# Ledger of designs, part 88: designed miniproteins, single chains, continued (5)

Each design is a single chain, and the fold is of that chain. pLDDT is the mean over its residues in the fold that is shown.

## One batch from the design tools (miniprotein)

Design m19053
Fold by ESMFold2-Fast:
Structure m19053 (fold): chain A 79 residues (1-79)
Amino acid sequence: SSRAATLRALGERHYAAGDFETAAKAYALAVAEDPTDAAAWRNLGRALRELGRQAAAQGDEEAAKRMYEAADRAFARAE
């Protein structure tokens, strides 16, 4: 849908700016609108993986684990 495409584009802009939290939220909304958009699921996984890296760098291993598990689920949806 045009709504899903707009949300994915919003996510891509925030991802490029390093705002992975906003990017992940936008991609999550995009896949809720169009669950068949494999590119949006892959982009969601990438953003969640970056959030996991940020959490790990800050010493938050619990948050890092949750983000990596969420990323793995998003990548699985892309296939």
Scores: mean pLDDT 90

Design m19054
Fold by ESMFold2-Fast:
Structure m19054 (fold): chain A 95 residues (1-95)
Amino acid sequence: SMVEEVRRLGEILGGARYLIESEEASEEEKKRAQELADWAEAQLAGLTPQQARQGYMWAALTYGRMKDMSEEEALKEARRYVELGEELRREAEEA
């Protein structure tokens, strides 16, 4: 559903943003996360303003949740979101 797609894009964006800011992430991980964040933002920009706002809300909620976790737990979640987002992007771009 569109609601689930918007939530997924937001969660991916939030996770990517956390990883970009992490001192424990490698430069390669940060680059991958930045490319994914840029892609997710472009996807949201292609939606209605209301849907884009919902996506950004999910990004903020996901990022905030991670900031309230231990760094180890947050990094595991952020890396998982980046991996899932890279798969989603690959499927979308090769469709």
Scores: mean pLDDT 88

Design m19055
Fold by ESMFold2-Fast:
Structure m19055 (fold): chain A 94 residues (1-94)
Amino acid sequence: SAMLEAARGIRTGLEQLLEELEADPSVPQEVIDRIRELIARIDEAIRSGDEALIREVAREGLRVFRELIEQTRDNPELRLRFELLAAELEELLA
């Protein structure tokens, strides 16, 4: 499934982001925890193979990233990373 492959790609991107965020002491723990929760949910959706569940988790992830973008106005590098992942989620949902 093209959607399942796209979801796996996004999951890999989220893991890479998590590693970068954990290495940055300026990143709030709340942000790290929200990314970890999103990874857990996408892993569940991928395991299910249910495209409807993948779409649901992608919509939830998009809402999370939109909120994080608003919260990171003072960190343009981090904001850009969230904007790029939001764009990937929007493309998966298109």
Scores: mean pLDDT 83

Design m19056
Fold by ESMFold2-Fast:
Structure m19056 (fold): chain A 87 residues (1-87)
Amino acid sequence: MEEKINEILAFTEFLLDRIKAGEKFDPEVIDKIIKELEELKEEFKEKNPEVAEALELMIEGLKAYKEGDREKAIEYLEKAIEKLKSL
């Protein structure tokens, strides 16, 4: 469980750094990531609700990114990182 939380944290930090660097993601890639995060959220919803909340923040951030709201995407991803670090 701890290893998976650390992997989610590392992936969230990776996404945030790439978005801050101005890298552009294909919308189809973002949709795939959102689907994978939604599946992971369902897995953690029973095991660790706090991780599920962090995954929801990541999903909201990526949805904001798709809508062109880079600032909102960054805010949600930073909130997800802070929540994961508090675990």
Scores: mean pLDDT 82

Design m19057
Fold by ESMFold2-Fast:
Structure m19057 (fold): chain A 100 residues (1-100)
Amino acid sequence: SPQKVLQQAAERILALLREIAENPDASDEELDRKLAAISQEISIMAQALEQLGVPPMEITKFQARILALATGVYIAARRGDVEAAEREIRQLEEVLKEML
């Protein structure tokens, strides 16, 4: 079901972001792979939301919010600010819950 696809994609995004937060010294290649995987999961979520009849503008806003929060996690992780990274991950978890 589209709803199950959304839940699985959300769990994968959160897992990838936690990996980024836990590994601030990761190589650029490792980070690029994880960010590419997050982008793929966001696209999967967008397709599932479209199947559920969510309007295009709401899907666009949702994608923008996830990308902004994921960027926040990355910036905080690179600074070694674990508390800020965890806060951004929690906020992203809330955004993901809003669409389910």
Scores: mean pLDDT 84

Design m19058
Fold by ESMFold2-Fast:
Structure m19058 (fold): chain A 108 residues (1-108)
Amino acid sequence: MERDKEAGEAIRNKELNKVLMESMLELSRAVLLTAISHIEDEERRKALVRFVNDSSKIALDLIRQGKLDEAKKIILETIKIVDELITKGASAAEIEKVAEEWKKKVEE
């Protein structure tokens, strides 16, 4: 009976999936913050940085809970929202409104 060996492989795979998701979060955060750093408007930069930090905290908490599919959704939604806000040239007020509406939806 190789039951102990199968259990060990399952634990290892789960830990590897967490490490991969944390690495994806770190990489996406680094890319987004690098893009944001090129924005000349200080208030727009601050609003986008706050959104990325807030969303990253939520994603990291989900990873720690083992909710990897939910964490991946948050990471991908954050990338899409930040890209759209930068591309549209959204104001600091528009960024703050989008961030507040998104947080309210996620915290439900």
Scores: mean pLDDT 84

Design m19059
Fold by ESMFold2-Fast:
Structure m19059 (fold): chain A 71 residues (1-71)
Amino acid sequence: SMDALIAGATAAAVASAKYLAEQGADPEEVVKRLTTIVKQYLLARGVPEDRANAAAKAIGAKVKEVLDKLS
């Protein structure tokens, strides 16, 4: 389902963000890059552009929230 796909992308993005932050990556750059990657991933999996954009934005915000708490 689309909801399961978005949930999986969210979990993967958060895990990737934590790993990259532990490697010393800039948090703002991590949010930007993962938001772009998630959007491209969802589009490639057949998610409509409006939903892919909304989901990528929400996932980017979640990644930022997680990284802000680790700083």
Scores: mean pLDDT 87

Design m19060
Fold by ESMFold2-Fast:
Structure m19060 (fold): chain A 86 residues (1-86)
Amino acid sequence: MEELADELIRAYEEGKLKEFFEKLVKDSSIVDGLVVAARALFNDPEATPEDVRRWLESIEDPDTNLEKLLEALEAALKRRKGRVRP
C-alpha cells in the first residue's frame, strides 16, 4: 500500500493514470489496498473492490478522480502509521 501513492502520482505526472489503474486490476496483488482506498473514497466502511472498479470505469476527468484517490490513500497511510508496532 505504501507504494500505491507514489506510483499513482508518477502515473498522473506521465499522463498514464488509466494505465496505472488497469495494471492494478489485472494483477489483483493489492486487493486489500483497493478495499482500503474504496472505504476512504466513499467514506463507507463496507465498500468493496467492486465499488472501486465501477469508480475506475467512470474516470472521464482523471484530475478530479486522482485528487480523491490520493486523499483516500494518504488517509489510509496515516491510519496505518497511527498503529505503531513496538
Scores: mean pLDDT 55

Design m19061
Fold by ESMFold2-Fast:
Structure m19061 (fold): chain A 115 residues (1-115)
Amino acid sequence: SELEELLSKRDLEEALKLLAEALVNKDVGKARLILEYFREHFPEELPGMLLGAVQDKETREFLLDLLGLPEELRKELEAMSDEEQAQALAKLLGVEAPVNKEIGKKLAELIKELK
């Protein structure tokens, strides 16, 4: 609720920064809250955010662990492009929207800067 109140007052740029920090620090609770918040309130932005997260190997592995994906599905995803992985993960979360490459680029840059 406290994180949700923070997100509701922030623009998309600040929300992406909070997600990048949660992913890099492997903060399971915060990453889940931010992703669920976007799934419910900004579902069209979620595929782009997932695109940004899957571009870094450690962040991708953390995301797949966070979502509880079995080994068989992880191997299928690893054979896909980053954009195809983002779309498949968004669909697993109940979101069917185009991948916003600008959102993905912004999140990937934030993740890179924090590492």
Scores: mean pLDDT 80

Design m19062
Fold by ESMFold2-Fast:
Formats: sequence, structure tokens, C-alpha cells
Structure m19062 (fold): chain A 62 residues (1-62)
Amino acid sequence: SDKLKKVGKLIKENVSKTSLLLDWDPLKFLGAVRYLSDNPNASDEEIASKLLTKEEIDKLLS
């Protein structure tokens, strides 16, 4: 979806800022960094669906 592409791109461009906006704990942040490192060819939609809940997606878009 267009929403997933938008939020996935935000994570890909600045995972640190995204983690601060969503109040992620350090383990969630490190898990996201590792996922991005291990999956360099993941689409923006795949990144969003793997790393974000529906509530987190809505929060980033509001």
C-alpha cells in the first residue's frame, strides 16, 4: 500500500529518528538495524510490514 511505502522509506532513510518518534526500546531499535543490514534489498513495504505495527504506521502518518 502507499502508506507502507511511505513509512518504510522513512525507516530506511532514518531508522534512528523513526525509533525516537515511536519510542522504541533499545532492543527493538537494534532488531530493526539488524533487519535492514541483513535485508538490503527489502522493499519499503516489506520493511514497514516487518518492523511496524498498524498503530505505529498510523502514528507516523498522523
Scores: mean pLDDT 84

Design m19063
Fold by ESMFold2-Fast:
Structure m19063 (fold): chain A 85 residues (1-85)
Amino acid sequence: SSEAEDVLQQIDQIKKQMEELSKRYMSRLDKDKQKKVQEILDYYTEQLEEVKQQLLNGKLSVDQARSQLLLIQRNFYDDLLRIQG
């Protein structure tokens, strides 16, 4: 459906946004904090891939996928903000 296609597009946009924010924060941080940013990015990127696969396999509805994307984005930004100081 067009709504499922919109969610897939949203996942791609979220991944790109997370990568751009992570790069921006890493440029101002020491090596230990850079490692933490990379671990956070990797973790939430994997969560986004899981949502995508479950949506494509019919295990999540569009509404469930949208709810998971909001949670992933919120948790990513919260975790990123904590290590920024």
Scores: mean pLDDT 87

Design m19064
Fold by ESMFold2-Fast:
Structure m19064 (fold): chain A 106 residues (1-106)
Amino acid sequence: TEQQRLKEQELKAQALERGKKNTAAQMGKLMTGSQAAAKEAADNIGVFDEQKNIIEGRKQDIQDLMTILRNLADASEQQDIQQEEQNFLAGIDRLIANAEESIKNA
């Protein structure tokens, strides 16, 4: 029925909005934690490998969150979600590279 179709469309839109908000909140926590770990790695060579492994592990968490979001999104949003995922992963790589450079210069 028309009424059932509209209700299903509304529920899908609400699920996507909740997914986006949850992903943004989780990403904020992951990036804040990754920045803290990168700072610890940059400041202390004795914890560098441990903190690098923590930051590397955040890439999998990012991919998992983006996979959930992609499963909720329609075809028109897939490219934007994939671009956002790549931007976050590149951010993690830059944090590691900057920490490695800081250790070399210390």
Scores: mean pLDDT 77

Design m19065
Fold by ESMFold2-Fast:
Formats: sequence, structure tokens, C-alpha cells
Structure m19065 (fold): chain A 77 residues (1-77)
Amino acid sequence: KGVEDAEALTDTTTDTVVRLAKKHSREQAETQMDVLLGITRPLILNALLGSGVPPEEAVKFVEEGEKRVREALDEAV
């Protein structure tokens, strides 16, 4: 369930950043993305680690998730 929670957090962050880019500006979306990634990173790590995911895999999951958020922003604007 920690992996499921981590995926949900990543998806929610992606949707929020894309929505902000479409409603406001790319620069505002980029600023908010940095804030959201700063908040969600420890939450995702804690969810994965609490579910028994090894630290190295948890870090890779976060890095891949953050890459997807940035890619989604680039595709939206």
C-alpha cells in the first residue's frame, strides 16, 4: 500500500502542476512544482520505506516520479 500511496502522490503532483500551467503560466507552475516536489519527496520516501522498499529503490522511485512530473509540465506548455 505504500507503493500505491507513493504512486497516488506522484499522480496528484503531476495533475496539479499541469493544471497550474494551463490555468496560469509556466513560470508559476515551475515555482509551484518545486514547492510541491519538496513536500511530496519526504512523504513518498516515508511511504515506500514504511512498506519495506529498500532505500536505494525508494530514491530511484522518487527520482523517476519527479522526472515524470517535469516531463508532464514540458508537454503541457
Scores: mean pLDDT 80

Design m19066
Fold by ESMFold2-Fast:
Structure m19066 (fold): chain A 64 residues (1-64)
Amino acid sequence: SHMQKKIEEIKEEAKKLIDELKNEKDVRKQVGIKIRLIGLSIEAKKIGAEDLADEIIEELKKLV
């Protein structure tokens, strides 16, 4: 379905951004990646993917 495809797209983008954040040394770039991850969690909530939104925020909370 359209919803499943959108959830998969958000999931893959979040995974890429989390991996980027883990390897990023520049603080300004880290902030940019964190903002994008928060944006993806909001998008997930808007489409009813609450579990995915919560997973993104939980992973973000584990990263400095």
Scores: mean pLDDT 85

Design m19067
Fold by ESMFold2-Fast:
Structure m19067 (fold): chain A 70 residues (1-70)
Amino acid sequence: VEDQIKKIQDESGKEGQALRDAISAEYRRGYEGDEKTREESLKQVEKNLEKMGKKSEETKKKIEEILKKS
């Protein structure tokens, strides 16, 4: 049970890092771009933050399912 939870947390961390890298790239694009580009990059940042939130909820559900079966 504990080993399964740790594996889920490690995998979640790796997916989270990929999303953070994508967010950082969009911030850079906005910083170097004009006002319109900045607005578009902020929308992409918000979209990626929503994806991070959904991944956190999926991780919670996987952990709850393991605990429920225990």
Scores: mean pLDDT 69

Design m19068
Fold by ESMFold2-Fast:
Structure m19068 (fold): chain A 99 residues (1-99)
Amino acid sequence: SAEEKAEELLKKLKESVDKLGKAKTQEEAEKLIKEALKNAYKAVLYSQKLPEEKKKEVIEEVLKLIKKALDIAKSNPDLVSKKMIEELEAAVKRLEKLL
């Protein structure tokens, strides 16, 4: 179902963000951020097929996880490029507009 697919994508997003907190190289960190953003956008797309309340819950969880990724990125400027930080900030702004 769309709900099960959204839940699986949220799980993958959470795993990427948790791994980002443990990343030791710029290559690893940027790969994890790209995976997180990809899974975030897919989760939002599947949420569009859900009832309004469940859609809102998915988008709120995506926003929470992307904000966590942004906090980790800002705390580790040696591992995350300014461009990647700007992409995360843009994602946060886009997600906030959906709520």
Scores: mean pLDDT 89

Design m19069
Fold by ESMFold2-Fast:
Structure m19069 (fold): chain A 97 residues (1-97)
Amino acid sequence: STEAMVRRIQQHEEETRAEYLKLKKEIVELAVKAAKSEDEEEREKYFEKMRELLEQLTEEQKKEIIEEAKAEIRTLLELGEVSEEQAERVIEELDKL
């Protein structure tokens, strides 16, 4: 019975972690798309979808994912895949989330 209880907790933790990692990936991908987009309306749609996904997360998880998204944007800037202006505008919007 104790082993069955431990297995149930472990399964729930793995499922919760998988959902978190999926949401993190989707939010970071949306932030990258927003950074690469020159269209203000398209960027607003990406940020709206990010807000919807972030509502499913704890405040701690939100902060962690936002920091990871910012790190990814900074990496793209270092690689020359986005301009300084593109990186700055998206990081400023991420700070408001």
Scores: mean pLDDT 84

Design m19070
Fold by ESMFold2-Fast:
Structure m19070 (fold): chain A 57 residues (1-57)
Amino acid sequence: SLSPDDIAFAINEGNRLLRTGQPAAAFFVYRELLKYEPNNAEVKENLKRAQEALPRD
């Protein structure tokens, strides 16, 4: 399992990817984080934001 420091690092990396215009990469990071932090409100909200930024058909 991931340590709390690894989880915090991954959250910051996801946030960086979202801020730098990489929503697909951010979505992947947040989705994986929810396996370890299923009730983390920040991860859930930012995953939703990343998903909304993805291309639509």
Scores: mean pLDDT 81

Design m19071
Fold by ESMFold2-Fast:
Structure m19071 (fold): chain A 82 residues (1-82)
Amino acid sequence: MELTLEDLLKLSPEAIARLIHLLVNDTRLSPEEKERLAKILREALSKMTPEQRKKVIEAFNKLPDISYEEAVEFIKKELEKR
């Protein structure tokens, strides 16, 4: 999955929570992809307001047991808003 910083800044807290879930729980992402996404994610989180970061944490803690496919589809649907 090719995501840029700009893509992450467009994502809802719920989508970012799903991306975090993929980074920590999924074994299908390569170590290089995980490192790249983690760097971009840290940069995106640093540009968010404290309220936005709180929503990401809350969404992550409330996240249901979801598949890789569901997480990827959710993120892609939000990025389709052009």
Scores: mean pLDDT 76

Design m19072
Fold by ESMFold2-Fast:
Formats: sequence, structure tokens, C-alpha cells
Structure m19072 (fold): chain A 86 residues (1-86)
Amino acid sequence: REEAIRLLQEAVEELGKEAETTTDPEKLLKIAEEVARIARELAEETGDLYLQAYAALAEAYVAKLKGDEEKAEELLAEARRLAAEA
């Protein structure tokens, strides 16, 4: 669990720096998708509720960037539910 959380934190820090320097919506979407991918992989490997909540939150942000408001709301609700259980 500690290793998975560390890997996620390192990925978020590096990708977050890139996100802060770009206003290109395509590049921002790719960064968001990469964060969501890493979070989902770690959540599936560990079964950890915190990592599952983070993965759902990251996926909600990706859906919002794609204009899929309904999917974003569903994923945000799931993230909040999982975070409350963590």
C-alpha cells in the first residue's frame, strides 16, 4: 500500500507540474488521462479504497474535460462514496 501511494504521489507531482505550465486542452486531457490510468492500475492491484476513490475522481475529471458531464457526475459520486468508506 505504501509503495502504491508513493508511486501515485510521484506521478501526480510530475504530471501536475506539466499541467500547471500548459493551457493546451489536448495536452491537459492527456495528462489527466495518464493520472487516471496510473490511479486505476494501482487501485486494481491493491484493492485499497483510497486509491479506488482517487481513481474515480481522476476519471471524473477526464470525463469533464471530454464534455461528458453525466459520466463525470457519476464518477464524482462514486469517488465521494469510496472516500467516505476509506
Scores: mean pLDDT 76

Design m19073
Fold by ESMFold2-Fast:
Structure m19073 (fold): chain A 97 residues (1-97)
Amino acid sequence: KVEEYLKKAIELAKEVLELTKDDPDLQRMAQAIIKAVEEALKAYKEGNRFEAEVYLTLAIMLAHLGRKYAERQGREDVAKKFNELIDALAKALEEIR
């Protein structure tokens, strides 16, 4: 389940990239989230649950910042994608026990 949620999070973050080609700040946020989730997935596969949790926590924080920025810019579709991303990341974190 953890790997499924992390892969879904990467897909959702890539959708944010496609929606935000006109906004360099949202592009940088989405790219940073993708990198954090990829590092979390790598750490999880290597059995390093602590490192995976650290990267997941970072990705969740970045996704909250991205959502708030998108809301302030009036980009409702992007804010909705960040909410879906946060939900996927939170589920991955809950499964890492």
Scores: mean pLDDT 88

Design m19074
Fold by ESMFold2-Fast:
Structure m19074 (fold): chain A 71 residues (1-71)
Amino acid sequence: SLLEDLKKELEKYEKQIENFKKGMEAVIDKRVAELAKTDPEKAAAFEAQGRKLLDEKIEIVKKIRERRLNG
């Protein structure tokens, strides 16, 4: 049914957002690990800033998705 198809599309978008977030978190974590070898304070600052920017981007993506799904 149309409602079942829409539910599957919503689940697909949720998984895409989750996968993107996990992928970006992995990139941040890798960079933090590299920086921590030479400068733990710089690593901590990068992690904080990176996670803040990621959270802001995820919120924007969620809003774009909601607008797209609602027409």
Scores: mean pLDDT 79

Design m19075
Fold by ESMFold2-Fast:
Structure m19075 (fold): chain A 84 residues (1-84)
Amino acid sequence: PVEEARRAGRHLFEYSADLRVDENGVITLLSFSLRHDPHPLMEATAQAVRDFVDQARAGSRLTGWSPGPAFTLSLSGWVAADAP
C-alpha cells in the first residue's frame, strides 16, 4: 500500500494507463503516463518503465477470455521503488 511505501522511504510513482480491448481480446495500449518527484535519475528510471510498458502491452491477446464488443479500460495506481 502507498502509506507503507512512504513510511519505508521508498520512491512512489503514480501511473495511469488507457487500454483498448477489441472484440478478439487484443489489447492495445492507448496511453501511459508515470509521475514521480522531479529528479534526473528518477526521470531516467520512469522513462525506461514507460518504454517497457509501451512495448510489453501493445498487441497482446487475452488468453481464456470470451470475445465481446470492443471496450476501453482506464487503470491507475501506485508503484514503489527503492531510491539509488
Scores: mean pLDDT 60

Design m19076
Fold by ESMFold2-Fast:
Structure m19076 (fold): chain A 70 residues (1-70)
Amino acid sequence: MTPEEQRAYIERVEKELAELRKKIDELKDSTDPEKQREGATLYAVQAILEAAIDVLRELLEKGKNGLPPP
């Protein structure tokens, strides 16, 4: 994957993470225990994606190719 492709991927995932964060906030504000559990699960997914993006950014800064997007 080229560095330019990695930058485009990072930007796209950041936009998706922003939308995911809004959904997590909605679920956390719910009084429904099932929705609260869904919010916790999505929060974990968000943390994993943020960590993956941080790794890709670091590799991009070092001029190395990261893993291809899923």
Scores: mean pLDDT 75

Design m19077
Fold by ESMFold2-Fast:
Structure m19077 (fold): chain A 99 residues (1-99)
Amino acid sequence: SEELLEKIEKEEDPEVAYKVLTRYILVNGLYADKKALGEYLQNNKVDFSDPSKTLEDIKTLLELADVPNIDELLEEVKPLIESGDYKSAFVIIAEKILA
């Protein structure tokens, strides 16, 4: 969805960009287990203070969203997360989820 990608690209706050992505997944049913994903999002926040924690949280989201080739996607976005370029990382993740 071009609208989702544009919304993520315009967000300066990575937490807000992540919320845009997760709300889109919830509303459009892009997940294997709605209950598990809903409980995860209600009880957990993404930790942007540590790149390793950010990657762990993203991996959990991708697993709950039943995204294929998660390890390859994480390797692709890892240098962006480590450099603090969360916006570019989330655009790549959104493109893979919405394919």
Scores: mean pLDDT 74

Design m19078
Fold by ESMFold2-Fast:
Structure m19078 (fold): chain A 100 residues (1-100)
Amino acid sequence: SELEELLDEIERLLVQAYLFAEAGRLDEMRAQLEKALELVKKLRELAESKGLSEVAELTDQIAELLEQMLAEEDLDRIRALLSEIGRLLKQIHELLEKEE
């Protein structure tokens, strides 16, 4: 589905962002995060259009965490934010498995 394709691409971009962060390449990390943020906003709009209100609310939380991560330079803080985003993405996967 388009929701699953968006989730997969968001997760791919976040993996790339983390690899850039580990390499100290913060500008490339930010480029991946900005792309992820645009896809999260698209996922939110699509979820809202399908009446998936819990998914839409989780995407709002992910967007807020991504915007926080764009301002971060400390790898430990980046890891903490990515861990929380991963937890929220897992919740979206679980909701989609039950409601698709």
Scores: mean pLDDT 87

Design m19079
Fold by ESMFold2-Fast:
Structure m19079 (fold): chain A 90 residues (1-90)
Amino acid sequence: MKKEFEELLEKAKKGDGDAGREAELLIVEMYKKGEMSIEEAVEKLEELLKIELEHSNKITKASQEEIEEQKKEREKLLEDFRKVLEEELK
């Protein structure tokens, strides 16, 4: 799975939203299967979010609306992910 995640991460760096979403789902699935710790899952997700934000910042000079939609979708995924983790820790 590491190689698959790295490939999706590279595609996300180039602005492939589908690859970014697949990478996020892969992290969540690996965590749910017990193949990844909470800390590792959060760290990988934050790395992915940073990459997409950097790409969004480059596009900000061209399209603000597309950037806002991408940011909101990512923020929602992060919030949903953290809520699931917090419930498991209780």
Scores: mean pLDDT 69

Design m19080
Fold by ESMFold2-Fast:
Structure m19080 (fold): chain A 75 residues (1-75)
Amino acid sequence: SKLEEEIKRVEEQIDYLKKQLAWIKETRAEFEKLYGDKYPDYVAEVKTQADALIKAIEERIKKLEERLNSLKEQY
């Protein structure tokens, strides 16, 4: 059904974003580990940008999960 296909698409989008979020968090932690002592000001700037991106992705996931719940209530 069209509703089942929409549920599947939203679930796939959530899964993709969660994988991207995990990758960004791991990359951020590894970057701090490798460069935090040598380039503290640069690492602080990169972390600020990464934190803003993380927050934006987390908000997108939350909105998609809210949409998924609404779709499942219709199913």
Scores: mean pLDDT 88

Design m19081
Fold by ESMFold2-Fast:
Structure m19081 (fold): chain A 72 residues (1-72)
Amino acid sequence: MEEKKEEAKRALIRGVNEASEYLEKGDIEKAEEATERAKREVKELLGEVDPETAEGLVEALEKAYKELKERS
């Protein structure tokens, strides 16, 4: 289970980084796609085995994306 948690955290970090890069380029559509891919990956990795952690990571990703959009 720990390995899946680490994979989910890496997916979140990748999603935030990709979204940030796309927002800096003005590609909002790709930024949103990166965010949605990361949310799906987190849910696939943890949704059935640790739904509370999955929910928390999805919420953190959405909050991070909102902050990035406000700064872009």
Scores: mean pLDDT 80

Design m19082
Fold by ESMFold2-Fast:
Structure m19082 (fold): chain A 97 residues (1-97)
Amino acid sequence: SLLSQLFRPSPEVLDLLRSMGFTDDVATVGEILGLFVMYLENSGLADLSVSPDVYDLSDHPLGRILGVDRIDLSDSEGLTRLLVEGILAQGGVRVAS
């Protein structure tokens, strides 16, 4: 499963995850997605929300990592794919199983 894929993020991605409350140095895609969803919903980022599930990330670190200006939290498959591609583009490494 793509959600169960383990990654060792780059230092830059890891620092972003730390700012969201992450405390490890390796993560599954599902764990990172869960952190992003909780961060967007609970961190007071209401000003970035254009609808209940859609956020404008053009000036946010998440947007830079994912390479997108907007995300839709209702599109979990699209978010998962963008997250994997963003982590790899930022120098993250897949952990072999």
Scores: mean pLDDT 72

Design m19083
Fold by ESMFold2-Fast:
Structure m19083 (fold): chain A 90 residues (1-90)
Amino acid sequence: SMEEKKKELLEKGIKASEAGDLETAREYVKKLLLLEIGKEPKESMTDEELAELLAEEGIRQVEETYGKEAAEKYREEVEKELPAYVEKIK
């Protein structure tokens, strides 16, 4: 299911980040964003807006599941990767 795939990607990204493997953590963040953007966007929503909203939802799910510290680390990785990803989809 989509929720299982999101959870798996989030978990792998968090574990890589905790291990200090930032390159692997970034790859999982990118995969998560790509999977989320693969959803059909609302007609009035830009790809950039969709990417930002899905990133925030991912951060929220990490906080709910793994706590504030994990969510904060995930937010840092998303903030680093989201601008580069948005540039690629322009």
Scores: mean pLDDT 70

Design m19084
Fold by ESMFold2-Fast:
Structure m19084 (fold): chain A 58 residues (1-58)
Amino acid sequence: SELEQQRDALVQQVVDEARRMIAEGASEEEILEFIRKRLKDKDSLDNVERAVRTLLER
């Protein structure tokens, strides 16, 4: 659906921005706060938080 595609696009944008923050040396807490401000859907939030934690582990 259009709403699902819009959500997927937002999730991808947030992940890309989180990757940028990691490359710039942002802390895990700062990145997670950014994600929580951008994503209101719990499923998307949980998935992105898990992906970011994986990226931070290298």
Scores: mean pLDDT 78

Design m19085
Fold by ESMFold2-Fast:
Formats: sequence, structure tokens, C-alpha cells
Structure m19085 (fold): chain A 69 residues (1-69)
Amino acid sequence: LTTLQKIEQADGNLTVQDFLRQELKLSNGKTQAIIEKIQKEYKIDGNKKISDLSPLEKVKLADAINTFS
């Protein structure tokens, strides 16, 4: 699965932060780096639910995750 497909298939009730930690099983350091990047560059709050992300915001989240892979 691509990163974008993982986001699209995720539990929509999870926040972005919880998705990164629980579904992708990323370290705390990588999770915080991704959250800071999306907030600073894309104005996406890490506490926003996956279901509340627009399709474009999901692409931006996927790009941020891939930067720290």
C-alpha cells in the first residue's frame, strides 16, 4: 500500500497524531517531526481527525510522512 492509501483506509475517528503512532507505528520523534511540518507548511493540526482531512490535505500528509521515511 502507498502512504496515501494507508491514510484513506485508516480509521477516520483517529487524529493525525494517533494515526501516525498507532497505525503507522512511527517513533515519537518521527511523529512530532511530521506534526510540526504539516502544521507549519500546510496549516494542518495534528489533533484533526483523519475523516476531517480534505483529499488535498491527505496528499500533503502523505508527502510529509514520506519525507521522514
Scores: mean pLDDT 87

Design m19086
Fold by ESMFold2-Fast:
Structure m19086 (fold): chain A 84 residues (1-84)
Amino acid sequence: SLSEKLFKLVVELEEAIRAGDTEKAVKYADEIINILKNNDLDKISPGVLETIRMLALFSGPVASPEVRKKLEEILKILEEKYGI
């Protein structure tokens, strides 16, 4: 499912951020952004969307500038399309 695929990407993104792997973090963040932009958010479980939002909010301040920019884009998409 889209929710399962997205949750796996969120886990990989969190691990990449924790490891300081900017290249992998950007890759996984871009894949999340593409899924969110190209799919209706009603097809994704609310729990997965909240997990993404929490990750972006709590990891943003400690992420590299390049990764932070991607996390800010994720938050903007969630706010504009889902209202969270």
Scores: mean pLDDT 85

